# Ledger of designs, part 58: designed miniproteins, single chains, continued (5)

Each design is a single chain, and the fold is of that chain. pLDDT is the mean over its residues in the fold that is shown.

## One batch from the design tools (miniprotein)

Design m18131
Fold by ESMFold2-Fast:
Structure m18131 (fold): chain A 64 residues (1-64)
Amino acid sequence: SPLEKLLAALKKDREALKKQIEELRKQAAETGDIRTEIHLLVLEIALGSTEYLIERIEEKIKAQ
């Protein structure tokens, strides 16, 4: 179904975001660069939004 395909894509994006966040956290700890810290905040917001969407879509699929 279109929702199941969207869910699979979002789960893949979630795992990619987690890896990017982990790598940027290491870089921020080593450099103290404010731009890296801002990028981390943006990615953490994106991760939270992606996780929220996954939960809402899973609930809709479960209800069907």
Scores: mean pLDDT 86

Design m18132
Fold by ESMFold2-Fast:
Structure m18132 (fold): chain A 77 residues (1-77)
Amino acid sequence: RAEELLRRADELALEAARALREGRYEEAARLAREAAELVEEAARLILEEGGDEELAERLREAGEALREKARELERLA
């Protein structure tokens, strides 16, 4: 279910923020990338289930932002 994927993505995002605060850039990048993948999957499921198309688009944008953040963190590691 999309809701479960989003809940898991939020948890990973919090772990990424903690890793970043502790200077663990490689781990933060990995966690951010995993969160992005879950958000993108949630957007796909919402669209497939005939749900809110605007919500799905916002989630795709959020996923892309997380992927870009992960790439920035990977460059720092």
Scores: mean pLDDT 82

Design m18133
Fold by ESMFold2-Fast:
Structure m18133 (fold): chain A 55 residues (1-55)
Amino acid sequence: SADEEIRRAVELYKQGKRTEAAEEFARALQLDPSNRVAGEMARAALKGEPLPELP
């Protein structure tokens, strides 16, 4: 699910695997194109910017 891909992507980003994290965020968007969180996190990861904190 999109939520599962987002969680995995956040953990990859924390491990410094930014390209893999961006790919997982993109996959979350593929599963749910309306997911604003996944879209913003994918953009941040691709630009090397800090990710927004999840709750």
Scores: mean pLDDT 75

Design m18134
Fold by ESMFold2-Fast:
Structure m18134 (fold): chain A 83 residues (1-83)
Amino acid sequence: AAPPRVLADKDTVKVGEKITVVASGASGPLRVELLKDGKVIASAESAGPTLRLEFTAKEPGEYTVRATSADGSTAEKKIKVEK
């Protein structure tokens, strides 16, 4: 099966700025997790092959957006958050 894709509108943002992420898989369901320091701080799920997630970064650092498809395939995108 094809791995999911993760696209972010920005690779670097400032604290308080909104980030939009679109995750796409070959088929649903699709899960998206937002991680900071290896900890899942937010998650969203879709029954379909596409999921749009909008979040506001509250703390500076490196964030990872991880998408997981129904077959267990994953894709990750890193986002840098500055003060």
Scores: mean pLDDT 80

Design m18135
Fold by ESMFold2-Fast:
Structure m18135 (fold): chain A 80 residues (1-80)
Amino acid sequence: SMAEQQELRELTLRFQELLGEIQKLLAKIKDEEKKKEFTKRLNKIAQEFLDAVLAQDIEGMKKSLKELEELKKEIEEELE
């Protein structure tokens, strides 16, 4: 449907914004082991999001975006 196509587009734009924000936060981490761990988690979630995009799985995309928001929060807490 047109509504589903619009939602897929909006979720994809949100993903791009979150990915950029998380990359900027990762650049501020001085602990190389923590940075590597967060980067590995980011790559896994990003792949899950991209797989959901290919499958046109809106629920899967929303789940991956929630996981990115949670990862962003954890990185922000690590920087405190």
Scores: mean pLDDT 89

Design m18136
Fold by ESMFold2-Fast:
Structure m18136 (fold): chain A 86 residues (1-86)
Amino acid sequence: MEELRERARELARKMIELVKKNKDKIPYADEVIQALEAALRGSPEAMAVAFEEVAKILRSYGPETQEAADLAEEAARVAREILEKE
């Protein structure tokens, strides 16, 4: 469980860094960052939902957000795995 939570946090930190680097190219980048930071402080259920929604949003913004969207999808999967084991 600790390893899965650490993985989810690592993925969320990488997403936040990518969004910050491309902030001028991402509509609502501040809202995305806020959602990711809130997810890191929430329950596994809240994390899964937040990462899934962020992934959908980032997928819609074009090629520069593709890597961040991939990380969000992986983070959502990890959060779902935590839930399945609890």
Scores: mean pLDDT 77

Design m18137
Fold by ESMFold2-Fast:
Structure m18137 (fold): chain A 65 residues (1-65)
Amino acid sequence: MKEAHEAAKKVLSKYPEALKRLEAMEDFSEEHLKKLEEQVKVLEELLKLDSLEEMEEYAKELEKK
């Protein structure tokens, strides 16, 4: 949980607007942190890709269950 929050802050620190939104939530619950951790892992995988087309393809695969 703390690691997910820290990872999210580290990623969002590059996007001040997103970080400000996170701060505005005030009560960022444990459930939100867990979902954020999952999203951070997805973003980390996307960052490994070199092209936008591959990133979009990966995102589409995640939507399919």
Scores: mean pLDDT 58

Design m18138
Fold by ESMFold2-Fast:
Structure m18138 (fold): chain A 109 residues (1-109)
Amino acid sequence: SEREKLVKEAEELLEKGKEYAAQGKYEEAIPLYEKALELYKEALGEKHPKVADALLALAEVYADMGEYEKAVPLYEEALAIYKEALGPDHPKVAEAEANLARVRALLGE
């Protein structure tokens, strides 16, 4: 189906973005994550956990770049999606909360 094709393309882009990010190639990783995010939203809807996975990856890259003010809203959106879709006790919620708390501390919040 078209949905399955979009999901596969998004997954491939997310993995390629992670490879660039692991090398510190953030300017190459960002557009791949942004494209993966758009494809997941189109295929699965804005509140799907895979959308939160792409938001989390994008937030982590901005945090690694020291762009904390850009990272915070992405972490907040990912956390909200994970809580709604997976429940407040899910490990992905705890991980997103820890990352958000760390970035907020770096901003003096």
Scores: mean pLDDT 90

Design m18139
Fold by ESMFold2-Fast:
Structure m18139 (fold): chain A 55 residues (1-55)
Amino acid sequence: MSREELIEELIRILEEAMGRPATPSERAWIRAEVERLSREEQERVLRKARAQLDA
């Protein structure tokens, strides 16, 4: 998964959790956080986010 695909997947998960579209500020925040993380950290965050939706 590319960084862009990861960012879009995290935004999709956030939108599902909130039940509404993400705002431009929320999208920008997710992008900035993902760009700060290593690849291994990015994969870990994605797994945790998916697990929270399933809980």
Scores: mean pLDDT 75

Design m18140
Fold by ESMFold2-Fast:
Structure m18140 (fold): chain A 88 residues (1-88)
Amino acid sequence: MAYLEEGKKYFEKGDYEKAIEYYEKALKEDPQNLEAALNLMETYLKMGDYEKAKEVFDWISRNVEVPRDAKLNRILGRLMFEVSMYES
């Protein structure tokens, strides 16, 4: 089952609880899946759960090599900025 793709599908529909469920399943299947971790973090930010978004960010910072991909780097930068704004 393509958990990452199912998570994206629910995220686009605004079903953030289902999106989180599938992104967590994707991370359980592949703990190094940066895309699933970034999407999980973005979903928590959409829900206003900044503590959970920060937990995912801290996990990424410790466990995943920063990607060279411009799209993923842009998403990561935006999410880091949003988390920082609520921390400051």
Scores: mean pLDDT 73

Design m18141
Fold by ESMFold2-Fast:
Structure m18141 (fold): chain A 80 residues (1-80)
Amino acid sequence: SKEEAIKKLKELLEKAKKAKTSEEVMKLVIEAAKIFADADPSKILEAIGVILRAIGLLLDGSLTKEKGVELIEEMIKLLE
């Protein structure tokens, strides 16, 4: 359900706040995007867009835990 997906995304958001490396943030964003796309398949392009933005930030050395939190919060908002 969307409610269970939102709960899981909020758990990943809390993990993102505690992430120590950009690689950990990237893994959490990918996991969140999978949960988001599974909860609402009509938003698969939005899920891909989040992953692509995260990849761009990772390559630029800008994928901070704060940016990871923002990306996960965006996916939560889109499911609400």
Scores: mean pLDDT 87

Design m18142
Fold by ESMFold2-Fast:
Structure m18142 (fold): chain A 56 residues (1-56)
Amino acid sequence: MEEIKKLISEYGDKYREELQKKAREAVKKTGSPEEARKIQAEFLDKINEEIKKKLE
C-alpha cells in the first residue's frame, strides 16, 4: 500500500517533470500554437496511460 503510493508520487513527479520538459522543447521547435496543443495533449495522455499501467 504505502510502497505503491510512494511509487505513484515518485513516478508521477519524475515522469511529469521529464515529459513537461519534452513538451516545452517540442513547442519551441514547432513554433505553432496548434501543434503545441496537440503535443501537450499527447503527452498528458501518455502520462496517464503509463501511470495506469504501472499501477495495474
Scores: mean pLDDT 65

Design m18143
Fold by ESMFold2-Fast:
Structure m18143 (fold): chain A 90 residues (1-90)
Amino acid sequence: MEIEVKVEGDTVTVTVKAPEGAKRVYFIALLVGDELIVIAFVEREDGSVEIKVKTIDLRAHGLRAESVELEEKYKEVKPGETATFKLKLR
């Protein structure tokens, strides 16, 4: 699983490319101090789960946030498709 992160103003866009056998991608976002932690879970058709974690240092982007709003918690995907979700920093 590949995770790409783009920071534009107060919006963080996370793009996940679904591996072979992928059925669904889940996202969790946690704000811990000045660190945004994004966790992606890929559920495969065989019931196995792949997990990847990305940490984004908001200070490195000149940003501070007290909360994060998540638009969608999961997306259904076909193998090789990309799932994109957006986080709004507050």
Scores: mean pLDDT 76

Design m18144
Fold by ESMFold2-Fast:
Structure m18144 (fold): chain A 77 residues (1-77)
Amino acid sequence: SLIEKAREALEKGDYDRAIELAEQAVKENPDNAEAWLLLAEAYRKKGDVFKALEAYSRALQVDPSNERARALARELA
């Protein structure tokens, strides 16, 4: 899946690839909080704090109970 490929790219340090795959995933299903979270983590690792915060906010909008998204949004806010 796009989610699994994005996570793999993130783990390997290929942040541009992770962003590309996560963006495809959120485009196909904007209600997938995990895809928004992967996009946020990839931007964070690349040092794009503002885009990371935007993606974290989207993940929380989709799933306010997502513990990881809530924790990371709090850390970056």
Scores: mean pLDDT 79

Design m18145
Fold by ESMFold2-Fast:
Structure m18145 (fold): chain A 88 residues (1-88)
Amino acid sequence: SPMDQIVDRVRQIGDLIPDMRDYFDGRIRQMQTSSPRERMQIMGEIHTRVVQRTYQDPSISDDQRQTLRDISNQIIDIAVDIYQQSQS
């Protein structure tokens, strides 16, 4: 399902930023009981936190930074598609 694709991508980000795994696991649990609008807000918050981490953490390599941004952008694209379909 598209939601499973989002969960898998959030977990991939957690593997790249292991110290944030508890945060991501909490957000995944929150999304499973949330409305489509609330899921969009949670996905936006995840995206913002990931992007902020890539700017603020000098230990993240350029390749990891690009991978994190690519996965985070994919999550937003999937979430937008799900939300738009739910409004139709």
Scores: mean pLDDT 82

Design m18146
Fold by ESMFold2-Fast:
Structure m18146 (fold): chain A 67 residues (1-67)
Amino acid sequence: GKEEIKKEILKLIAEILRLIGDILELERELKKVKDTDPERVKELEEEIKKLEEELKKLREKLKSLPD
C-alpha cells in the first residue's frame, strides 16, 4: 500500500543522504592532500567516482517508485 511505498522512499532518501555525506567527507580530505600526497589524491578520486555511481543508481531507483 501507500505507507509501504512511503517507507521505501524514506529508506532510499536516507541512503542517498548518507552517500552524499560520504562524498563530501572524501572531497574535503582530497582538498587537504591535493598538494602533498598524489597517490592519496588518486585513491580518493577513484573512491569518490565509485560513490557517485552508487548515488546515481539510488536516485534512478527513487525516480522509479510510484507516488
Scores: mean pLDDT 82

Design m18147
Fold by ESMFold2-Fast:
Order: structure tokens, then sequence, then C-alpha cells
Structure m18147 (fold): chain A 70 residues (1-70)
């Protein structure tokens, strides 16, 4: 039962991270349209952080999937 709960949590983290990346990309696009250089730099930093979190979440999910195949 626990392995399934961990898998569902990992899937939830991936979905949340995908949402964060999407939101950050929209913030970058908005800052570019407004010509706000400070907001653009901030938005780009958030996008890089969101992409890192997504990569980590995907790696955790992959490891759990591999464990279930053993």
Amino acid sequence: GEALRELLRAIGRVLAAIGDVFQAELEVERAEREGDEEALEEARRRLEEARRELKEALEELRELEEELEK
C-alpha cells in the first residue's frame, strides 16, 4: 500500500511542478511584453527554479517506477 502512496505523491509533485513551470513561462512572457527589465530578470529566475524542481520531481518518479519493476 505504501509504495502506491509514494508513487501518487511523486505524480502529484510532477503535476504541481509542470504547473509552476507554465505559470513562470507566462510571467516571463508578460514581463517581456511590458518591457519591465527588473520583472523579466525575476521571472527568468523563477522559471529556472521551476524547471529545476520539475527535473528533480521527474527523477524521483523515474526512480520509484524502476523500483516497482524489480
Scores: mean pLDDT 83

Design m18148
Fold by ESMFold2-Fast:
Structure m18148 (fold): chain A 63 residues (1-63)
Amino acid sequence: SSMEAIEEAEKELMKLAEELNADEHVKKSVEIAVEHARARDASVEEIEELKKNMEATIKTLAE
């Protein structure tokens, strides 16, 4: 799938995590999820779903 879509998702998720002062464990989980998606050549739709799910996780864990 598009490498640009994965790169943008990673940037936005990491930015959100930093803005909400998320724990290092949460940031590492984002990195792992994105890396796994890259390795599997995830589709744009899968990347969009990953971003949505990780955004919800970051917001929930950041208080």
Scores: mean pLDDT 79

Design m18149
Fold by ESMFold2-Fast:
Formats: sequence, C-alpha cells, structure tokens
Structure m18149 (fold): chain A 65 residues (1-65)
Amino acid sequence: SSKEEAEKTIEELEKESETVSGSVKRFLQAQVEGLRNAIKNDADDSTVEKLVKNARSFIEGVKKM
C-alpha cells in the first residue's frame, strides 16, 4: 500500500540523513516530516505517492554526491 511505501521511504530518508550534514541533512529531515504528516492525516494514495517519488529523487541525488 502507499502507507507501506511511505514508511519504507521514511526509513531510507532517516538512514541517508545520518550520512550527511548541514542543509542536505535538514532537507532530508523535512521530507521525513512531510511523509509522517501525510500518513497521520490519512492523505490520499496519489498525494502519498507524489511525496514518496519526490523523496526518492532526493535520496538518489544525495547518493550521487
């Protein structure tokens, strides 16, 4: 489900945030908060999927740095 993908994405964001510092770390932490809020507020699947896609894009960008 979209909630399971969001929870998995939060775990990946938190793991990556431990490998970086400064503004990049703060940005990844902001993505975690956005996903947690979407889950808490029972956002629709399309909204959660967009947030997951955006977060995964940032994770891949960080890995390529």
Scores: mean pLDDT 82

Design m18151
Fold by ESMFold2-Fast:
Structure m18151 (fold): chain A 92 residues (1-92)
Amino acid sequence: SKEDVKKALDDAEAFIHFTILIAKTNNVEIDLEFMKKKVEEIVQRYIPNSELGKEAVEKYTEIFEKYLNGEISYQEMELRLDEIHRELLEKA
């Protein structure tokens, strides 16, 4: 359902922001593969075996990787995550 998609996206985004906060607070490097696996677990909890779920994981991971590589700012990452969220909810 659209509600389950919204929950998946909201929880995935919360996890991404929480991971960044913890990493900055403790001065530790973020493991991109760990982040991707956790985002996949969150999405699968709400929308298992979903092509839209796979798209969400791929797009969120790509944007997060660009942030970690210094290609985009934190503010630009937030903007792009919001754009992905809106696009995927419209498809649901």
Scores: mean pLDDT 84

Design m18152
Fold by ESMFold2-Fast:
Structure m18152 (fold): chain A 73 residues (1-73)
Amino acid sequence: ALSEEERELALEQIDRLIEYIKSQPFADSPLVKEVIKKLEEIKELIRNNAPLSVIEEQEKELQKLADKVVESL
């Protein structure tokens, strides 16, 4: 499991990433909205102190969504 300090840092990093993505001109893209939704789901898992394996699986799904965004740009 993540330490309290690691969880706090991870949540701050995810929030900054979501804000950055939302500030981009492609933020209204359906695929980008799915990426934001997945980031928010990962954020909830971290808040609820979910097992690291569950978080890692969601990160893999996030990477697949990110790859689709890159393909569409």
Scores: mean pLDDT 79

Design m18153
Fold by ESMFold2-Fast:
Structure m18153 (fold): chain A 64 residues (1-64)
Amino acid sequence: SAADEADLNAIRQYGEELKIPESELEAILAKLKERLAKAKTEQERLDAYGEALQEMAKLRANLS
């Protein structure tokens, strides 16, 4: 959906700002997109976004 595309683009931009390596960011976005496609509830969608952000935070910590 257009909303999902906008949200995925926002997550991509955030990952780029955090300087997450492109390959790692692509993997995170692919997993997020898969989880969103399978999500049946709003809670499942929020959990998918939360997991993606958590994974980015862990990668950012490892880059320090």
Scores: mean pLDDT 81

Design m18154
Fold by ESMFold2-Fast:
Structure m18154 (fold): chain A 70 residues (1-70)
Amino acid sequence: MEEAKKLLLRGIGLELRAIGLEFEARLLLEKYPDDEEARARAEELLEEARRLREEARELYREAEKLEAEA
């Protein structure tokens, strides 16, 4: 089932992007723990990562549904 595989690959891609953003956010907080600009940027990155993980989860659910249907 090619469609399910495409959804899984897209989901994995979004998770990899989320991991990268989370790592960048942690690095900013580690290097500049008391810098307000760094904290604000880290919060933005973490929010973006959270959204990407949510999108990946939806893609995984769609892939699972396709696998279950045929």
Scores: mean pLDDT 84

Design m18155
Fold by ESMFold2-Fast:
Structure m18155 (fold): chain A 59 residues (1-59)
Amino acid sequence: SLLEEAEELREKARELEERARELLESSDDPEVRLEAEILLGLAGIYYGLAKLLEEKAAK
């Protein structure tokens, strides 16, 4: 269902945020920080997509 897909996307987004947090806490290397920023951006996209699926399911 759309709600199940949305929940799965939110879980993936949380995993990406957690990984990015670990990278930022473990290293001050500019390349690692850029990688963390990319992961946070991807998490944002997944949260956005999950919201769209939730809104579609409500119709």
Scores: mean pLDDT 87

Design m18156
Fold by ESMFold2-Fast:
Parts: structure tokens; sequence; C-alpha cells
Structure m18156 (fold): chain A 78 residues (1-78)
């Protein structure tokens, strides 16, 4: 729904702010909720890219790679 995707966009903005502030665990939480709420593949792809970046900053290379691949798959299908 439009409401769900507006909420996802708000969560994405909060995740981006957390990443810029170095609050990587907070960025993960916002991005995870954005993935859960988002209904459009393009919005989900953005949220997965943010998850990948946050996990990379946290030193979790395995999760970072997995979420990056998920984002690339969703973008290719758009």
Amino acid sequence: SAEADRRAAELIRQALKALKNGDYEKAVKFAEEAVRVATHPSTQAVAYRLLAEAYEKLGDEVKSKEYREQADTLRAQA
C-alpha cells in the first residue's frame, strides 16, 4: 500500500541518518523494519543495500554480502 511504502521510506531515512552518525546497530533495526514494511521491490532493494552497508561497518562480511546480493536481485527484477 502507499501508506506502507511511505512508512518504509521514513524508516530508510532514519537508517541513513543512523549510518551517517555511526549508529550501525540502530541502522540495522531501521533497515530491517523497512524491508518488512516495504511492498515495492525497488524500496526493498534500497533497504537491503542499507542493511549490507550497516553489517559491513559492524564487521559482518557474510551478512553484508548476503544482503547486497538480495538488493541486486530485486533491482534486476524491477
Scores: mean pLDDT 87

Design m18157
Fold by ESMFold2-Fast:
Structure m18157 (fold): chain A 76 residues (1-76)
Amino acid sequence: MKSKEEKQKKGEELRKKGMEYLKKGDYEKAIEYFEKSLEVYGPDDVVSLANLATAYDAAGETERATELYAEADRLG
């Protein structure tokens, strides 16, 4: 069984990579890493959902971003 500590470390590394790609303007890679972070933390992780929404918005996928922001708001 994966420990909470192992999940936190993996999720944090994936989130940091997502943020790095987002800052570089590589929105496709940012989305990929934030999706992987969401997989590690679970589908209801508000922070991962908000980060993924930000990446979709930056990529010009505003409808998908709005849906993810709404889901994050519903859970938080």
Scores: mean pLDDT 80

Design m18158
Fold by ESMFold2-Fast:
Structure m18158 (fold): chain A 60 residues (1-60)
Amino acid sequence: KVEELKQLAEELARTKSVEEVKEELERAGAKNVKGYELPGGYVVVSFEVDGEKVEVVVRK
C-alpha cells in the first residue's frame, strides 16, 4: 500500500508534470498530495497514505 504508492509516485515523477503526478496519486487514494520542482531537474512529491507521511525525491 505505502510501498505501492511510493513506487507509483517515483515512476510518474520521472515522466509527468507535478500536476499530473498529484492527480494520479489522489485517484489512487493518497491524501494531502504536494509537489514541487527543484533546480537541477529534481522533483519532490509528498503525500499521506494509511496514516503515514511519504516523501519521494526523483531526478528527471
Scores: mean pLDDT 79

Design m18159
Fold by ESMFold2-Fast:
Structure m18159 (fold): chain A 76 residues (1-76)
Amino acid sequence: MVMQFGDIISDVLKANGYNPTPEQLDIIYRYFDADRNNVFGPQTEARVRDFQRESGLLVDGIAGPQTLDAMLGKVS
């Protein structure tokens, strides 16, 4: 299968010791995928930046471990 944005989220979280459920991954994916079906574009980046600001993280637009961990905490 081609690796999609949702698969990247799952892999990043698992690499950092988290075991997200498919439901948690779907919520995270839907929250950040603001452009079109698994595309990380300008609207998705803007949503990531907004979430980072609300969560007190560095606002760099990168959906990295810290950003995904914070989102997982909200959907757990």
Scores: mean pLDDT 65

Design m18160
Fold by ESMFold2-Fast:
Order: sequence, then C-alpha cells, then structure tokens
Structure m18160 (fold): chain A 79 residues (1-79)
Amino acid sequence: SAAESAVLLLRALAREAREAGLEELAELAERAAELLERLAAGDESALPELERLAAELEALLAANPEVSRAALERALAEA
C-alpha cells in the first residue's frame, strides 16, 4: 500500500540521515513515520502534526539530496 511504502521510505530516510550525521532530519523522518502509521490506523489527530512536519522535512530533503537518494535506494532494496 501507499502508506506502507511511505513509512518504509521514511524509516530508510531516518537511517541514512543518522548515518550522515543529520540528526534533525533523522528525528523528523522518524516522527513522520510514527504519525503516518497512526493516521493509517485511523487516528485522524495525527494529520495536523504530520502536515507541519512534512513542510520541515521537505525543506531539509531539498538541502540534502544525497540522503534522499540513499533512502530511496535502501527502501527499494527492502521492498
């Protein structure tokens, strides 16, 4: 499913960010994965926080394209 794929990608992103020393990106990716899992389970209260985190995550990913690429590669290997 799209939600499962997105969670897998966010967790891969967190691992790659942490390995690169980008702790803020890693923490945001981990929190986004947690919120997305809650939303997928029917917890609509997760949506506003996920939307705010998505904006911050998008900005950090744009600044660190190498981490985004590595995360996609890791997620595809797990799929």
Scores: mean pLDDT 81

Design m18161
Fold by ESMFold2-Fast:
Structure m18161 (fold): chain A 85 residues (1-85)
Amino acid sequence: MEKKREAAERLLEEAEEAVRRGEVTQADVALAYQAGLLYLEIGDLEGAERAIRVLEEMVRVAREQGDEETKRLAEEALEDLRKLL
């Protein structure tokens, strides 16, 4: 449990850093999505909600960048995580 939480936190921190820089890639979306899945596996709903908020910001940043593929992936990840809650 603890090891999975630490992994989720590291992945989410890296994803949050990309959002802060205003530059998001498909790899960054995958980090946030994986963090969300790890939080759900350990029953950390607050952590999963944080990952969802990061993905929401990633959709916004990708839209601002004109990166339709990254935006689509972030939207799909959001939908998947919301369905698992």
Scores: mean pLDDT 87

Design m18162
Fold by ESMFold2-Fast:
Structure m18162 (fold): chain A 55 residues (1-55)
Amino acid sequence: MPSLEEIENELLRLLLQLLDAGRISEEEFVARATEAGKWSKEELLALKEELQKEL
């Protein structure tokens, strides 16, 4: 069973994929990811750039 941390990271990645596909707005992505993982907006934008380079 995945840890809470792994679930939060997977959810963040899925939200990023939805954002990249145009299924959700950047504002919705930030709101959902912040609620799920206690990420700040600045941290989320940095992680978005990092994950987009890996995908």
Scores: mean pLDDT 70

Design m18163
Fold by ESMFold2-Fast:
Structure m18163 (fold): chain A 68 residues (1-68)
Amino acid sequence: ARENAIRNALTAAGVPQAKIDGFIKDVQVANEEFVTKPGVTQPQLYADLRSIGAKYNLSDDVIKKALY
């Protein structure tokens, strides 16, 4: 599952479980908005994912490994 891949990547990067839970939830909300709301573009989704990563003090490299 994609969630398990994200959890494994963040755990390998040393991210605490509480931050992983919050990050996954916020990422799921952003992805749901992208697929359900008209007018949300792929660049806007990527900007939202970066903002979520910054909220949890995650580096771009860690986010890329978790999400891409």
Scores: mean pLDDT 76

Design m18164
Fold by ESMFold2-Fast:
Structure m18164 (fold): chain A 82 residues (1-82)
Amino acid sequence: SKEAQKLLDEAEKLIEEGDVEKAEKLLKKAEEIMKKNGWDPKDMKRLAELYKKLGEAYLKQGKDAKAGQWYQKAGELLSELA
């Protein structure tokens, strides 16, 4: 979906800027759109990579529990691709 890809692009920029809370909301919204449109493996992989980056950004801010949640979510999505 073009809408989902735009949300992923915006979320990636927000992660780089350190706005992790807004990035989290956009990634969740993108995931919902992608689920409704049917999972594309490339889109699922990109979403997983962005959840991993979100976790890294939370870890950098000292939010270890939040980081762990998003690392787990990324791993779950990547396991679906096996």
Scores: mean pLDDT 85

Design m18165
Fold by ESMFold2-Fast:
Structure m18165 (fold): chain A 63 residues (1-63)
Amino acid sequence: SERREKVEIINKDPESEEAKKAAKELAEEFEKLLEEAKSFTEEEHEELVEKFREEAKEIAEEK
């Protein structure tokens, strides 16, 4: 994959111009990934909160 190739370039010679360019490209890709991950985390968080809310309500009703 392109990401793996960029990581290999950085690991081979971190001080090279090629490594610096690869790092920039990886940073841009990582920024996009973080944006998608935030949406995913929000859905997981909302589902988890709703589940706990329902469980707490059931316990309260059971007495």
Scores: mean pLDDT 66

Design m18166
Fold by ESMFold2-Fast:
Structure m18166 (fold): chain A 84 residues (1-84)
Amino acid sequence: MEELKEKAKEELEKAKENAEKIKDEEAKTAILLSVEAALKKIEEEDLEGALKEAEIALELAKEANDKETAEEAEKAIEYIKKAL
């Protein structure tokens, strides 16, 4: 179970790094806030909250047409679901 949380955190950190490259500051800020919230929820053992925040980050990344961040958020979601 801890391994799944670590993998989810790794994918969220990658999503954060790729989101930093987004030129649209509003989209970038919104995605980064959702990714940071998901990471915080994992640390708090709130996996249901982490899932919701990661899903928000995924939708925002898709709207921003950021394929890399969206793929990383989707991987994080899969690891969170397996940890639930």
Scores: mean pLDDT 85

Design m18167
Fold by ESMFold2-Fast:
Structure m18167 (fold): chain A 72 residues (1-72)
Amino acid sequence: VAAEAAARVAAIGADAKARVQALMAEGAARAAASTPEEQAAIRGQLADEATALADAAAAERAAVLAAGAAAA
């Protein structure tokens, strides 16, 4: 049970990190080809998307841990 929860938490974290890295890499490439105004908008959207992904992953991890704690 504890091992399953730990594996799910790790998978959630790894998936979130991969998505953030992919977003940042794609955004950087788009920004390099864009106007200064577009670059500012792209950076803002990337920051919001990265924060949303991190917050969602943290909430998911917290839910998994809370369920494990409640079962103990």
Scores: mean pLDDT 79

Design m18168
Fold by ESMFold2-Fast:
Order: sequence, then C-alpha cells, then structure tokens
Structure m18168 (fold): chain A 79 residues (1-79)
Amino acid sequence: MIIVVGDEKDVEKIVKYFESKGIPALGLTKLTMEDLPLFAPGDKVIILPSGIVDPEAVEKLRKFGVEIEYVESVEEAIK
C-alpha cells in the first residue's frame, strides 16, 4: 500500500492517481508515532513538503521495513 503525507488537497490528488492505477493508497495530513499501526513491511510512504512528520516515527518505519520517499511536489509523486 502507498501512504501519502501532506496537505489534504495534494494528498487527495496523489491518492486518486494511485487508485486509478489499481494501487491501494491512503492519505494522511501528518505522520506521528500513533500512525505506526497503519503500516506493514513493504508499504511505501510518500512525504510532501507540506507533510507534518515526526522524525522518530519515520526512523521506526524504516526499521520496520517501510520505504520512505521525500518528494518536492505532487507531480514528482505521480511520476
């Protein structure tokens, strides 16, 4: 599954893009320690510049086997 973290409007565009490709996606406005149970090994997290992210949560997800990708824009996330 792809999880997108960022501003609600940008996240919605990216989630709809992946869903249109048949890829399960979920949107979050922030990523915190409380969100960790949403993730499974092999999941991918895309973080937009607008995303509010706890660095400790990111480190735990990396150790858990989640791929983390930082992108500069919506267009970068969908290409």
Scores: mean pLDDT 84

